# Designed miniproteins, single chains, continued (4), part 40

Each design is a single chain, and the fold is of that chain. pLDDT is the mean over its residues in the fold that is shown.

## One batch from the design tools (miniprotein)

Design m13464
Fold by ESMFold2-Fast:
Structure m13464 (fold): chain A 65 residues (1-65)
Amino acid sequence: SMMDLVEEGERLLREAEKAYEEGDYKTAFELSVEAQRLFLKAGDYEGAKRAQLLAAKALKEYLAL
């Protein structure tokens, strides 16, 4: 269901935030991209935007390594 997709997206986004805080920018980027995909499939555009912003931040940090 759309609710299940939103719940899974929120779970992945929380894991991505933890990975980012731990300096694992590659994992943070990958999890954020997957969360964005689930939010878009569910029609949750605010969730997708939050995931996209974290993915962009993680990618910037990863490329600076």
Scores: mean pLDDT 91

Design m13465
Fold by ESMFold2-Fast:
Structure m13465 (fold): chain A 99 residues (1-99)
Amino acid sequence: MADEEIFKKPSEEDIQKARELLDEAVKVDPRAETAARMVRNAIDAGSRAVAWLVAGVIHLDVERGSIGPKAGHLLIAAAYYVSGDKEFAEEELRKAREA
């Protein structure tokens, strides 16, 4: 399928990890709730492309100071797990741990 050529298919374990990261991001910064809902909506829709686009939106929120860096990197990691970009997700998790 075209999406499988562009994005790696996420595992059930990667989706569960994404959900846990969204919950943690909201606990760290309650301002993350809107972004967390966008990622959950991408999971429910089964849309890897939407998850990848949402990661870009969250990057802008972090740059603007609308979300703290630790919560922001947790949200971006969750979005990349959903899009199937596991290597990018693991990099964002490292940034969240350092924040």
Scores: mean pLDDT 81

Design m13466
Fold by ESMFold2-Fast:
Structure m13466 (fold): chain A 70 residues (1-70)
Amino acid sequence: SAVEQAKKEAHKELSDLVLQAQRVISDPELRRKALQTAAEGARAIDAAKTVEEVKDVLAEVRKRMEELIA
């Protein structure tokens, strides 16, 4: 289904966000926060019921990851 496909794509993008965060973050505490944000995001993606909810979760995770890098 479209929702299942959106979840698979969202998990791939989430994985890429984690890899990017790990490349730029040297601080151990910020690295832990990035992993925590990713874990929460993964659970929220799995709990989403619509494609729009999946997109909203991914946008929020991206925003939080960008705040950790800045």
Scores: mean pLDDT 87

Design m13467
Fold by ESMFold2-Fast:
Structure m13467 (fold): chain A 81 residues (1-81)
Amino acid sequence: MKVGDSVDVYIIDEDGSKNPEPLTGKVSGASQNGFDVQFDKELPAPIPKGLNVEVKLKSDPSKVFSGKVVSASKKGIHVQL
């Protein structure tokens, strides 16, 4: 995963259910321990901290990154792997 990559972000609720509609965005920052996603559309409210997410690269949908939301705004999230 690299900065500028287009991604689909799937939210996993606290009960473990995966939201079938992804949030689309781009990677705005990346490290070995996590990455930042900037959403294509501003959300009405930030995603709650502590939720799990699955992030898929649009260029390589076989690559799935699972992590936890550690910070969020209406415009994006930081995901810890």
Scores: mean pLDDT 81

Design m13468
Fold by ESMFold2-Fast:
Structure m13468 (fold): chain A 66 residues (1-66)
Amino acid sequence: SMPVLRPGDIVRTLEETKMVGADVTTLPKGTLLEVLKVYSDGTALVRSLETGRTGLVDAGKLERVE
């Protein structure tokens, strides 16, 4: 549980992670994403800033960009 993440936050992946949407995409470490929704089960719906693709990722692998 990472209550610090909110919709609209810009985050990066802390490690290689999978984004599950219409397809499964592997995101390298350091990928920039926008948080669209955070779920209580520890998943986040995100949008890729590079591609515009959306999907579910493990919120524990995300860090808010500062």
Scores: mean pLDDT 82

Design m13469
Fold by ESMFold2-Fast:
Structure m13469 (fold): chain A 60 residues (1-60)
Amino acid sequence: SNATPLAKKAATVVRQAALDKGYSEEFAEKLKEAILKEAGNITDRDALNASVAEVVKKLL
């Protein structure tokens, strides 16, 4: 995977947060994959956080 370590960590954290909030494993995995697709190449933390927020907003 060409995703940055920062993006991989963010995707994993969001996936776990979705499960903790009662979303399905299928939806949690879809969120993780969407974050890796849209934000996987981002190296800057602030840019990554903004991109993650937009992905979550589009899927919720």
Scores: mean pLDDT 83

Design m13470
Fold by ESMFold2-Fast:
Structure m13470 (fold): chain A 58 residues (1-58)
Amino acid sequence: AAALARAEELYEKGEEYLKKGNYAEASKHFRIAAIHYRRAGDEERAEEALKKAKEAEK
């Protein structure tokens, strides 16, 4: 529960940084979100967050 809520907050912040063009901060937030999604047992969302992090790094 707590890990999932934290992952969602970090994912939303990552999206805000993407919107502002701050790709470095976006990638960082998506990577941390992926870790928290995995801890919550949500592997599908973790992979999605990691994919967004990698896309922001390109």
Scores: mean pLDDT 82

Design m13471
Fold by ESMFold2-Fast:
Structure m13471 (fold): chain A 94 residues (1-94)
Amino acid sequence: SAEEEAILRELLARIRDILQQYLDGKLSLDEAKAAIEAEFERTRAENPDLDQAALDRMRASWLAFLDEVGTLPAAEARRAVAALAALIDREIAE
């Protein structure tokens, strides 16, 4: 629904901000991962009527991606996160 799309778009915008904080050197990758987990839990708690199974799948996919990024050399990790941030920017662009 349009309401659910708006909630998920807001969640993506918050995740995008966290990824930017990592790229700016304000958060480590582990801190960014914890912050993203917290945003999923917040979204779940604030929106109990949202498809919780879909949120859990999205959360699992995000955490798996960040775990994979954590196995990369620092320069490659930053490139992967920057590329994902650019994709999110296109997805949420007005």
Scores: mean pLDDT 86

Design m13472
Fold by ESMFold2-Fast:
Structure m13472 (fold): chain A 58 residues (1-58)
Amino acid sequence: SNAEEVQFVMEKYKLSEEQAQAVVEAAEGLARALGFPVGSTIHRKLIELFASVEATYG
């Protein structure tokens, strides 16, 4: 997992480190499963989507 992305979602979405790590790992896993490389636009959008969901419903 990218430590910078974990810090980003902790700061922007006010998630705990544990929640942020789970979000980033889930987004990376899904991006890879769909054939998109880590750091792609799709990977970044998935991080923001999962972080928003976790911040709202987690």
Scores: mean pLDDT 84

Design m13473
Fold by ESMFold2-Fast:
Structure m13473 (fold): chain A 73 residues (1-73)
Amino acid sequence: MADEAKALIDRAYERVKPRLSPETRAEAEKIRDDLTKKAEEYAKQGKHSQAASIATAGALRLVGLALDDELAR
């Protein structure tokens, strides 16, 4: 359901947040918000598997963003 998708994305964000620069944190917040909205939209349409897939992809993207930020230093 939408709440579970949001919780997954939020947990991923909170996990990577301490590793992000302040500038990259703003980008991560935007990604979190955009993907949460998309997952909620799919869930409202009854497309719960698609919502779960978006949440998983979002979590992975946030982890990738944190790694990219560290490598750019």
Scores: mean pLDDT 77

Design m13474
Fold by ESMFold2-Fast:
Order: structure tokens, then C-alpha cells, then sequence
Structure m13474 (fold): chain A 85 residues (1-85)
């Protein structure tokens, strides 16, 4: 079910954005303002990708929306690893 898979992948982008916001708050509380800024930027990026995928869904472009969501999950995972290194 392509529609359901697309909806799940968009939801995962929003969950990842939430995780990055929590990471930013934790870094800020420790006085690491630069790390906090990077996590907030990644959270905003995840939200923007979710919005782009949602626009494609509204246009009936489920295959394109699902591809964008999956690619964004993969790219986001790489960016998280770079922040943790």
C-alpha cells in the first residue's frame, strides 16, 4: 500500500525533527550553543522535507512523495552521524 507507506515515511520525518529538537535543547542546557544550533537546523530541514512530501501527496504524486521521504530519511541519518562524530 503505497499511500500508507508514504504517510508512514512522512510521519518518520516529523518524528526525526522532534528528536533533533530534543537534542538541541539538551545541548543548549549544557552550554553547547553551536551543537544546539546544528540540531535545530536539522530539525527545520526534516520539517521542510515533510512539507515538500505532503505537497506532492496533495497533488496525488504518491510515488514521488514516497521517494522524497525515503531519500530525506537516508540523508538525515547521514547528517545525524556527522553531528555525533
Amino acid sequence: NLKFETEVNIALLLIMAGIERIAAQRAEKKGDLETARKHRELADWYIEKAKQAERLVKEGKYEEANRLAKESIDEGHKRVKELEA
Scores: mean pLDDT 90

Design m13475
Fold by ESMFold2-Fast:
Structure m13475 (fold): chain A 96 residues (1-96)
Amino acid sequence: NAEKYVEEARKNLEKAREALDAGDIETAISYVEKAVDAVNKAMEAGADPETVRELAQEALDIASRVGELATDPDLQIQIAVVEIKAAVTIVAAKNR
């Protein structure tokens, strides 16, 4: 289970980077949300805390970059929520 969710997170982070590079910020943040969800499922399934922290940090970094490009309020709120979720996951992994 953990390995499956780690792979899912990595794939979604790669798709998020591709979407960001293409200027598709809505698609990018959608993939970051999926990656954070997968990272949390990996952590719940007993994934290595360092791997969880690394993936959550990558998600936070991508979300922050997407946030710099977002101009509409609804998208800015969505990005902020994703950033908070990623940050919470980093803290949770550090305390494991």
Scores: mean pLDDT 88

Design m13476
Fold by ESMFold2-Fast:
Structure m13476 (fold): chain A 60 residues (1-60)
Amino acid sequence: SAPSAEREALLLEANRRINAKLDELDAAGVAPDERYRLVVEEQRRVSEEFRRALEERRRR
């Protein structure tokens, strides 16, 4: 269904953004502890952003 396809697309985009953030931090030589904290923060940010996007779509 369309709602399932949309959620799947958002999940794929979320994974892509998290992987891009990991690559960015690795290239910058960030320490492992700080890398972990920054990745967790990015995951929280992406999750909240996509939750809002799904709610916005449902209202249309």
Scores: mean pLDDT 79

Design m13477
Fold by ESMFold2-Fast:
Structure m13477 (fold): chain A 62 residues (1-62)
Amino acid sequence: ALDSETGTPDEFATNAKTDREEMLLQAQAALDRLDEKAATEPLSEEERRAKAGLEELIAELS
């Protein structure tokens, strides 16, 4: 319907917090996998860039 406007701001805020924490956990898991690889092999420049992107995402979500 044309009048299906956005829900309540509080509901969106609550959902945004839950989504942020989920993304944070996933980003942390991805970062952990890169860190484990770094322990055995040096990260490539592309992998380091991916790590930096994950760290930025985590900083934004924190």
Scores: mean pLDDT 72

Design m13478
Fold by ESMFold2-Fast:
Structure m13478 (fold): chain A 68 residues (1-68)
Amino acid sequence: MSKEEVEKAAKAALEGLEYYKETGDEEKALEIMIEGGFSEEVARAALELFKKTGDINKAAAYGVLQSL
């Protein structure tokens, strides 16, 4: 991934996970992350990590790392 793609993915992960935290809408949260450059598998893994830890920053960082 380019630096610009990494920044876009990180922003999308944060936006998607924050949306899920506020609404509980898993499908829409995954859509936001996928539009930001994640595969469905990576977006789902990041969301599951967020559910497990409650840490948006950790989950977003994990998603970006898995996309490299």
Scores: mean pLDDT 81

Design m13480
Fold by ESMFold2-Fast:
Structure m13480 (fold): chain A 73 residues (1-73)
Amino acid sequence: IKEEIEKAREALEKGDLEEAIKHLASAAQKLPPEVSKKVVDLVNQALAALFQGDKEKAKEYLEKAIKIAEEAL
């Protein structure tokens, strides 16, 4: 779980939003249900932003999701 969150942060720092989403989704499956729901909701918002072409908004949502996941460790 720590390793998945770390990989998500590394991917986000490199601008690889798809890889960041992939690792966050994997981490969310192993987080407590309340935390998992918040992370998944933010990942879905990031995906919606990417679909609209808004990479900056997607990065904001992914940063928030990673922070919530890190705080749950």
Scores: mean pLDDT 80

Design m13481
Fold by ESMFold2-Fast:
Structure m13481 (fold): chain A 55 residues (1-55)
Amino acid sequence: MKELLLQEIETSVQLIKAAVDARFAKTEAEKAAAQAQIDALAAQSDAIAAQRKAA
């Protein structure tokens, strides 16, 4: 329970960092990699939220 909250906070911080990296990416490859990271973190956040609702 507390662990899920900490994971959600950490995922949010990582998502912000990934968004900043995407903003300052200079190549299309770097932008694509940053977007993939954002998509993966968003899916992880949704999974954590679902686990919290199930509890």
Scores: mean pLDDT 78

Design m13482
Fold by ESMFold2-Fast:
Structure m13482 (fold): chain A 104 residues (1-104)
Amino acid sequence: SEFEAYEYFLKGLEYFKQKDYEKAIEYFEKAIELDPESELTPLAYLLIGEAYLKLGDKEKAAEYFKKSAELALERGWYGLAERAAENLEKAGDKELAAEIREKI
């Protein structure tokens, strides 16, 4: 349900604040699985990417930032797409970050 997806998303945020990035990822992935069309899904992908970046997995981080940016651009959420592009630069993918910014 949409409510159940939202509860998992909130738990993911709680773990992220506690710096339990592995649990944060698990809960955000469950939120996406329960409602992939949710307005929260682009933000959930962004936060999974940020969690992977905190864990030192730049390759996984870039993958999720790309997913977040693509969905944000499709929805016209340019602020979220820019945040994803900034995080792609931090993950080491300056060329993809530039491509995303050109679409904003």
Scores: mean pLDDT 89

Design m13483
Fold by ESMFold2-Fast:
Structure m13483 (fold): chain A 74 residues (1-74)
Amino acid sequence: MDEAIELGEEGIKLGLEAIKNAKTQEALNLGIAGALLGIGAITDVKYTGDVEKAIETGKAGIEVGKEGLERAKA
């Protein structure tokens, strides 16, 4: 459970950083997607208890958030 929450929080953090630094609609959209996936990971583990699914969603949020941040800084 804690791992899924930590992954979700990191995805939100990266997504928000991408949004703040976005110079293009693409970077903004990736930042939003990363943040929403992070929220989804936290929501899923708290309401369903599906830790495996929440971890996968959290990891996806981090990956998308990182891509958004890279695009924002380019």
Scores: mean pLDDT 84

Design m13484
Fold by ESMFold2-Fast:
Structure m13484 (fold): chain A 100 residues (1-100)
Amino acid sequence: MEEMKEFVEELIEKYPELSEPLDDEKYNFSKTVSNPLSLGEIKEMIENGELKSFEEVLQLVAGMTLNVLETLPSSDPLVATAEAAYREALRRLEELKRRS
């Protein structure tokens, strides 16, 4: 639990724009994707005991950032932020699978 929470908290510190869901008025995020999540909501899921493993957390972070990337127009400055978060989650997920 601690390692999972620390990872998500570190991502929120690095990418605070991803701590809340994308603005529905600007992006229609909740209408565009079937599971609109944010780093803040994933952190809440960890704290509520809804996520059982670090792998599940990393998979949710990767999925959430990919959903953000699919929603954003290619010119949006948040694209680089979402890509960075996505790559960081994938790298940690690969490391976990190699060590598990």
Scores: mean pLDDT 77

Design m13485
Fold by ESMFold2-Fast:
Structure m13485 (fold): chain A 76 residues (1-76)
Amino acid sequence: SEEEQRKAIEELRKEMDEVLKEAEKTGNFDEASKRFSELVDKAVELLEQATSPELRAEIRRLIGEAVKKFEELKKK
């Protein structure tokens, strides 16, 4: 359902944020990269299951935003 998809997107956003925060605090990008890849794979699965253009756009934005934040942290 759409509500289940929205909840899954929220959970993914929270998990991605936690991985980014841990990477920032520890500087351990090897562990963070593994976790992040798993979350991106999960986001891609949600994208394939998304039935509405709005949900698809939200998932794409989530992935892009998280990837940019992760790359920015690695450059620091």
Scores: mean pLDDT 81

Design m13486
Fold by ESMFold2-Fast:
Structure m13486 (fold): chain A 78 residues (1-78)
Amino acid sequence: GPSPLIRRSGVLLLERAIEALEQGDVKTALNSLRSAYELLEETHPEAAEYARKGIEALEQGDVEEALEYARRAKELVE
C-alpha cells in the first residue's frame, strides 16, 4: 500500500489548497494542487485526477468547482 508519509503529505497539500481557495489565493492553491497531483499520481490515482480537475477549473477561473474537486481529492486520500 502507499507510504503513510505520502498519504499525510498529500492530505496536508490538499488542505493547504482548500484554505487558499477559501481565501481567494489562486496562486497558492494552484501550486499546492500541482504538488498534490505529482505526489499522489502513482499511489492515489483517483485523488490525483480530482487534483488535476481542480487545476483545470482554476485555470478557467472557476474557484467554486476547484474547491469541490480539492475536497473530493482529500476525501479519497484520507
Scores: mean pLDDT 88

Design m13487
Fold by ESMFold2-Fast:
Structure m13487 (fold): chain A 74 residues (1-74)
Amino acid sequence: MVALVVRVRAPPEAVPAIEAAARAAGLEAHRASPEEVFAAGVLSEEQVDEAVARFEALRARHPGLEVEVHRRAL
């Protein structure tokens, strides 16, 4: 199991897509500001790879997205 925290900075119009991707990945999303979302959860290693792939796909569709991923093995 892996504790995963993802911090995303994005234009406000991209925030709903980020929250949807976080929920699809099994993460809890919290909007810290109009331009910042934190998503966190405890996932399997396979689920972490899927979550990271979802956020990378968002970066391709939304230029200017800044994604920071923190992983901790449990």
Scores: mean pLDDT 82

Design m13488
Fold by ESMFold2-Fast:
Structure m13488 (fold): chain A 57 residues (1-57)
Amino acid sequence: SELEQAKKDLENAEKVLKEFPEIAKKDGSFTPQEVEDAKKLLEKYIKELREKAEKLS
């Protein structure tokens, strides 16, 4: 269902946000500013997915 897909996407996005700082550190090609900007974009995406999941609930 659309609700199940939205919840799965949300779980995956939250996992990426949690793991991203360590991934970026291992990659070594990101500046601190780029890491911060990417986290903000991920947080915005997570917010949109949460709103979608709530709308489908």
Scores: mean pLDDT 79

Design m13489
Fold by ESMFold2-Fast:
Structure m13489 (fold): chain A 103 residues (1-103)
Amino acid sequence: ERKERLRQAVDEVLAYLVERGEITPEDAASLRALLEKTDPLSEEGVKAFLKAVIAHRAYRLGLTDEERRALNALLDQMTVDELVEMVKMSDEELRKRIREAVA
């Protein structure tokens, strides 16, 4: 089911963030419930959530204005599965991907 894949993508990202120590399991459950409540679980809502996670990580890397624009353009073209993979990238891999997007 389409909705089941969207749920799996959210759960996968939240589990990853818990494993990295960025959020607690309790925080993950609360965020999942909030996402489903504020916008019925939709591809657009899930993509917005995943883009926000990636943008927050990228912000911490100290990007230039050009790199931020390139990243936003790249994220707008990505599928849910591609966004999940980008969330799971190391800081080094994410920096490389952003550099490639600027070129």
Scores: mean pLDDT 75

Design m13490
Fold by ESMFold2-Fast:
Structure m13490 (fold): chain A 76 residues (1-76)
Amino acid sequence: SLSQAIVDLVLAMQKTKNKEVEELAGKALEALYNGDYEKAKEYLEQAIKTAKETGSPKELIDALEALKKKVEEIIK
């Protein structure tokens, strides 16, 4: 579910402590709260790119990609 994907992302962010990814993911979650799914997708794409470029753990990248997939299912 979307709610489960959000919980999984928050837990992964707490575990990994990547501040740049936390800021971008936080903006994505704010956009989701406001019903702005396109903006949420853009921030999640930026967060995934940053997580990959900074060598973040697979768990964080997987959580970001799982949430992006759920957001894309809503847009489609």
Scores: mean pLDDT 86

Design m13491
Fold by ESMFold2-Fast:
Structure m13491 (fold): chain A 99 residues (1-99)
Amino acid sequence: DLAEFLRKLAERARELAEEAADDPEVKEALLKAAEYLEKAARAVAEGDLEAALEYAEKAAEYLQKALELATDLELQLRISVELIGVAVTISVLRREIAK
């Protein structure tokens, strides 16, 4: 479930990158976020929760960069929703690692 959720976050980050085609810096940041979310999903599937947390934190950094660079309000709102999804995932991973 968590690996599938991370894959869905990665898919949405790639969709947002395509919508940001006219802003190459925003597109690059969103593609990097998607790459790290895909790595986090793979790490979760392999049971490496510490690696998954590290990759999810990197994805959050790139989503934050995309949010700061984006000038379109609709894109900013959708990037913010993705960032919330990643933040929830980070919280879940930290809880599972602590067990």
Scores: mean pLDDT 88

Design m13492
Fold by ESMFold2-Fast:
Structure m13492 (fold): chain A 87 residues (1-87)
Amino acid sequence: MSLEEGVENLRRLAEALEREAERSEDPEVSAKLRRLAEALRRLAEALAAGDLEAARAAAEEAERLIEEILKDEKGREALLRAFAEAA
């Protein structure tokens, strides 16, 4: 997998997460999914720019948000659907 392919995959995942956020009936889950999408877009931008420090910060934020989302059943289901759509 090239860096370019990785950046494109992150952008597709962010788009899928935004669609799942729009479908979510739970405002808290929706907000977390949107924050994750934003973190992944920042990660993609940092990687494309070669900014490894910004990329690490964005990745750490995304990991924290994923852990929070996985604690909620509806959030977990939405996250899995987004990953399946982006694949």
Scores: mean pLDDT 84

Design m13493
Fold by ESMFold2-Fast:
Structure m13493 (fold): chain A 61 residues (1-61)
Amino acid sequence: AATPLVAELYVEREEDGKLSPESEAFLRRAKEAAERNGDVEIRAVSEKSTEEKDREATEKL
């Protein structure tokens, strides 16, 4: 039995509740890396922040 590992990734959502393109790309890369390394579960978590901060975090991610 493997030890499950859960990693939460903070992603920004657009006004329509969609993920930012940069956040989606980051999630996909993280999930691929997790699958390569073993039993790792990646979760997307939306962080409630100011609109400017959300865009900055996504851009610098």
Scores: mean pLDDT 61

Design m13494
Fold by ESMFold2-Fast:
Structure m13494 (fold): chain A 55 residues (1-55)
Amino acid sequence: SRDEASRLLIQAANALSAGDEETARRLAEEAGRLLGKRVTVSVEDGVVVVRVSPR
């Protein structure tokens, strides 16, 4: 669901901000599966960036 995917993305962003890149990656992949889209999370110039694109 969208609500579940949103929760996973927030958790991924928090994990990445805490330096846990592996957890952030797994959570983003799970959110992507729920949305049927490609989702990536990264840090760019000290800002957490979430990108969502079609498959």
Scores: mean pLDDT 78

Design m13495
Fold by ESMFold2-Fast:
Structure m13495 (fold): chain A 60 residues (1-60)
Amino acid sequence: SEKEKIREKIREKTLEEAGLVLEYIQALMDGDEARAEELFSRIKEVQKERDKLMEEYKKL
């Protein structure tokens, strides 16, 4: 169903965010401010993509 497809996409984005958060924590521990900034920006984009999918899910 369409709901199942969107649910799986939400799950994929959630896992992508979790991976990026782990990389972000590692960058902070390494003192790599430039890498941390890039990862933070990517985390925000993935969150935005997930929020859009959640909004689509609500319409179904």
Scores: mean pLDDT 88

Design m13496
Fold by ESMFold2-Fast:
Structure m13496 (fold): chain A 83 residues (1-83)
Amino acid sequence: SEELRERYRRFKPLQEKIDDEVTDPRERIALYLFYIGLEEGDLEAAVERLKAAFPDLTDEQINELIERAKKLLEEHRAEEAAS
């Protein structure tokens, strides 16, 4: 649908930034899910979704992913604001 295409178009620059900074395919998927979770809900819901999708990750590893996600999002938002 046009709605899904528009949503993907908005997400694509952030996806490209993730793909540039993160080489591990599993970490890329985790970051994609986290950002989608943030768009559809709040931080707590996004974290819960990430834990459910990757039950083998430790709390420390999940916290590392969240920290990386926050950094990438802040950088992306700064780039958008400059445009």
Scores: mean pLDDT 75

Design m13497
Fold by ESMFold2-Fast:
Structure m13497 (fold): chain A 66 residues (1-66)
Amino acid sequence: EERERRIFELEVEAALHYIRSAIAKVEGNRALKRGDLEKATEAFNESKEHQARADELDAEIERLRA
């Protein structure tokens, strides 16, 4: 079923963005611990961008399920 395969591919892509968001958040926290506020801000912004993309993909999945 083509729809099911497409949903699975989008789920994988969303999962990868969630993982990248989590990694960026960890890097941001590490930067904060060493006092590097600039690098922390960059990492947290990267985390937010990946989170937003994952949320967008989740919305696409919900549309396909409807």
Scores: mean pLDDT 87

Design m13498
Fold by ESMFold2-Fast:
Structure m13498 (fold): chain A 87 residues (1-87)
Amino acid sequence: GVEEELKRAIEEAEKILKEALELLKKTTSKEAIAKAIGAVLAAIGAIIAAKLAIANGDLEKAAKEAKAGVEAAKAALEAAKKAEEAA
């Protein structure tokens, strides 16, 4: 149902964020890390908020936060990949 879809979206955001963080650990560019940090923090916050919303039965908030988490995680990964391409 909707809860299972939201859980999958959160899991997707966590996987993308993990990939971004692993790539950033190998990055020597302080500028690239700085550009990605905002998106990383936004993704972490949204993932936590989505999990809490599901636990509280607030599926509308969970959907909004899960979407924000996926988008922020994707932005972090894009910034990390651009840093790798510039190296």
Scores: mean pLDDT 82

Design m13500
Fold by ESMFold2-Fast:
Structure m13500 (fold): chain A 68 residues (1-68)
Amino acid sequence: MPVITVLDAPTLYELLVEAGVPREKALAVARRIIAAGSLTREELVELIVKETGMSREEAQEIVDRVLE
């Protein structure tokens, strides 16, 4: 199953900022991936929702773009 790794953190940060997430919150999400080493799609979606307050649907779209 696809997992998001520390190597995906810069791409995720950029996509979050492009989606209108404040840089401080985007950095917090990226740092959590680095600390965890890897996250599943579902774990990352929940992390984005928790840190940014965006909908699960919007978070899922961003994660799917990282995995492309």
Scores: mean pLDDT 81

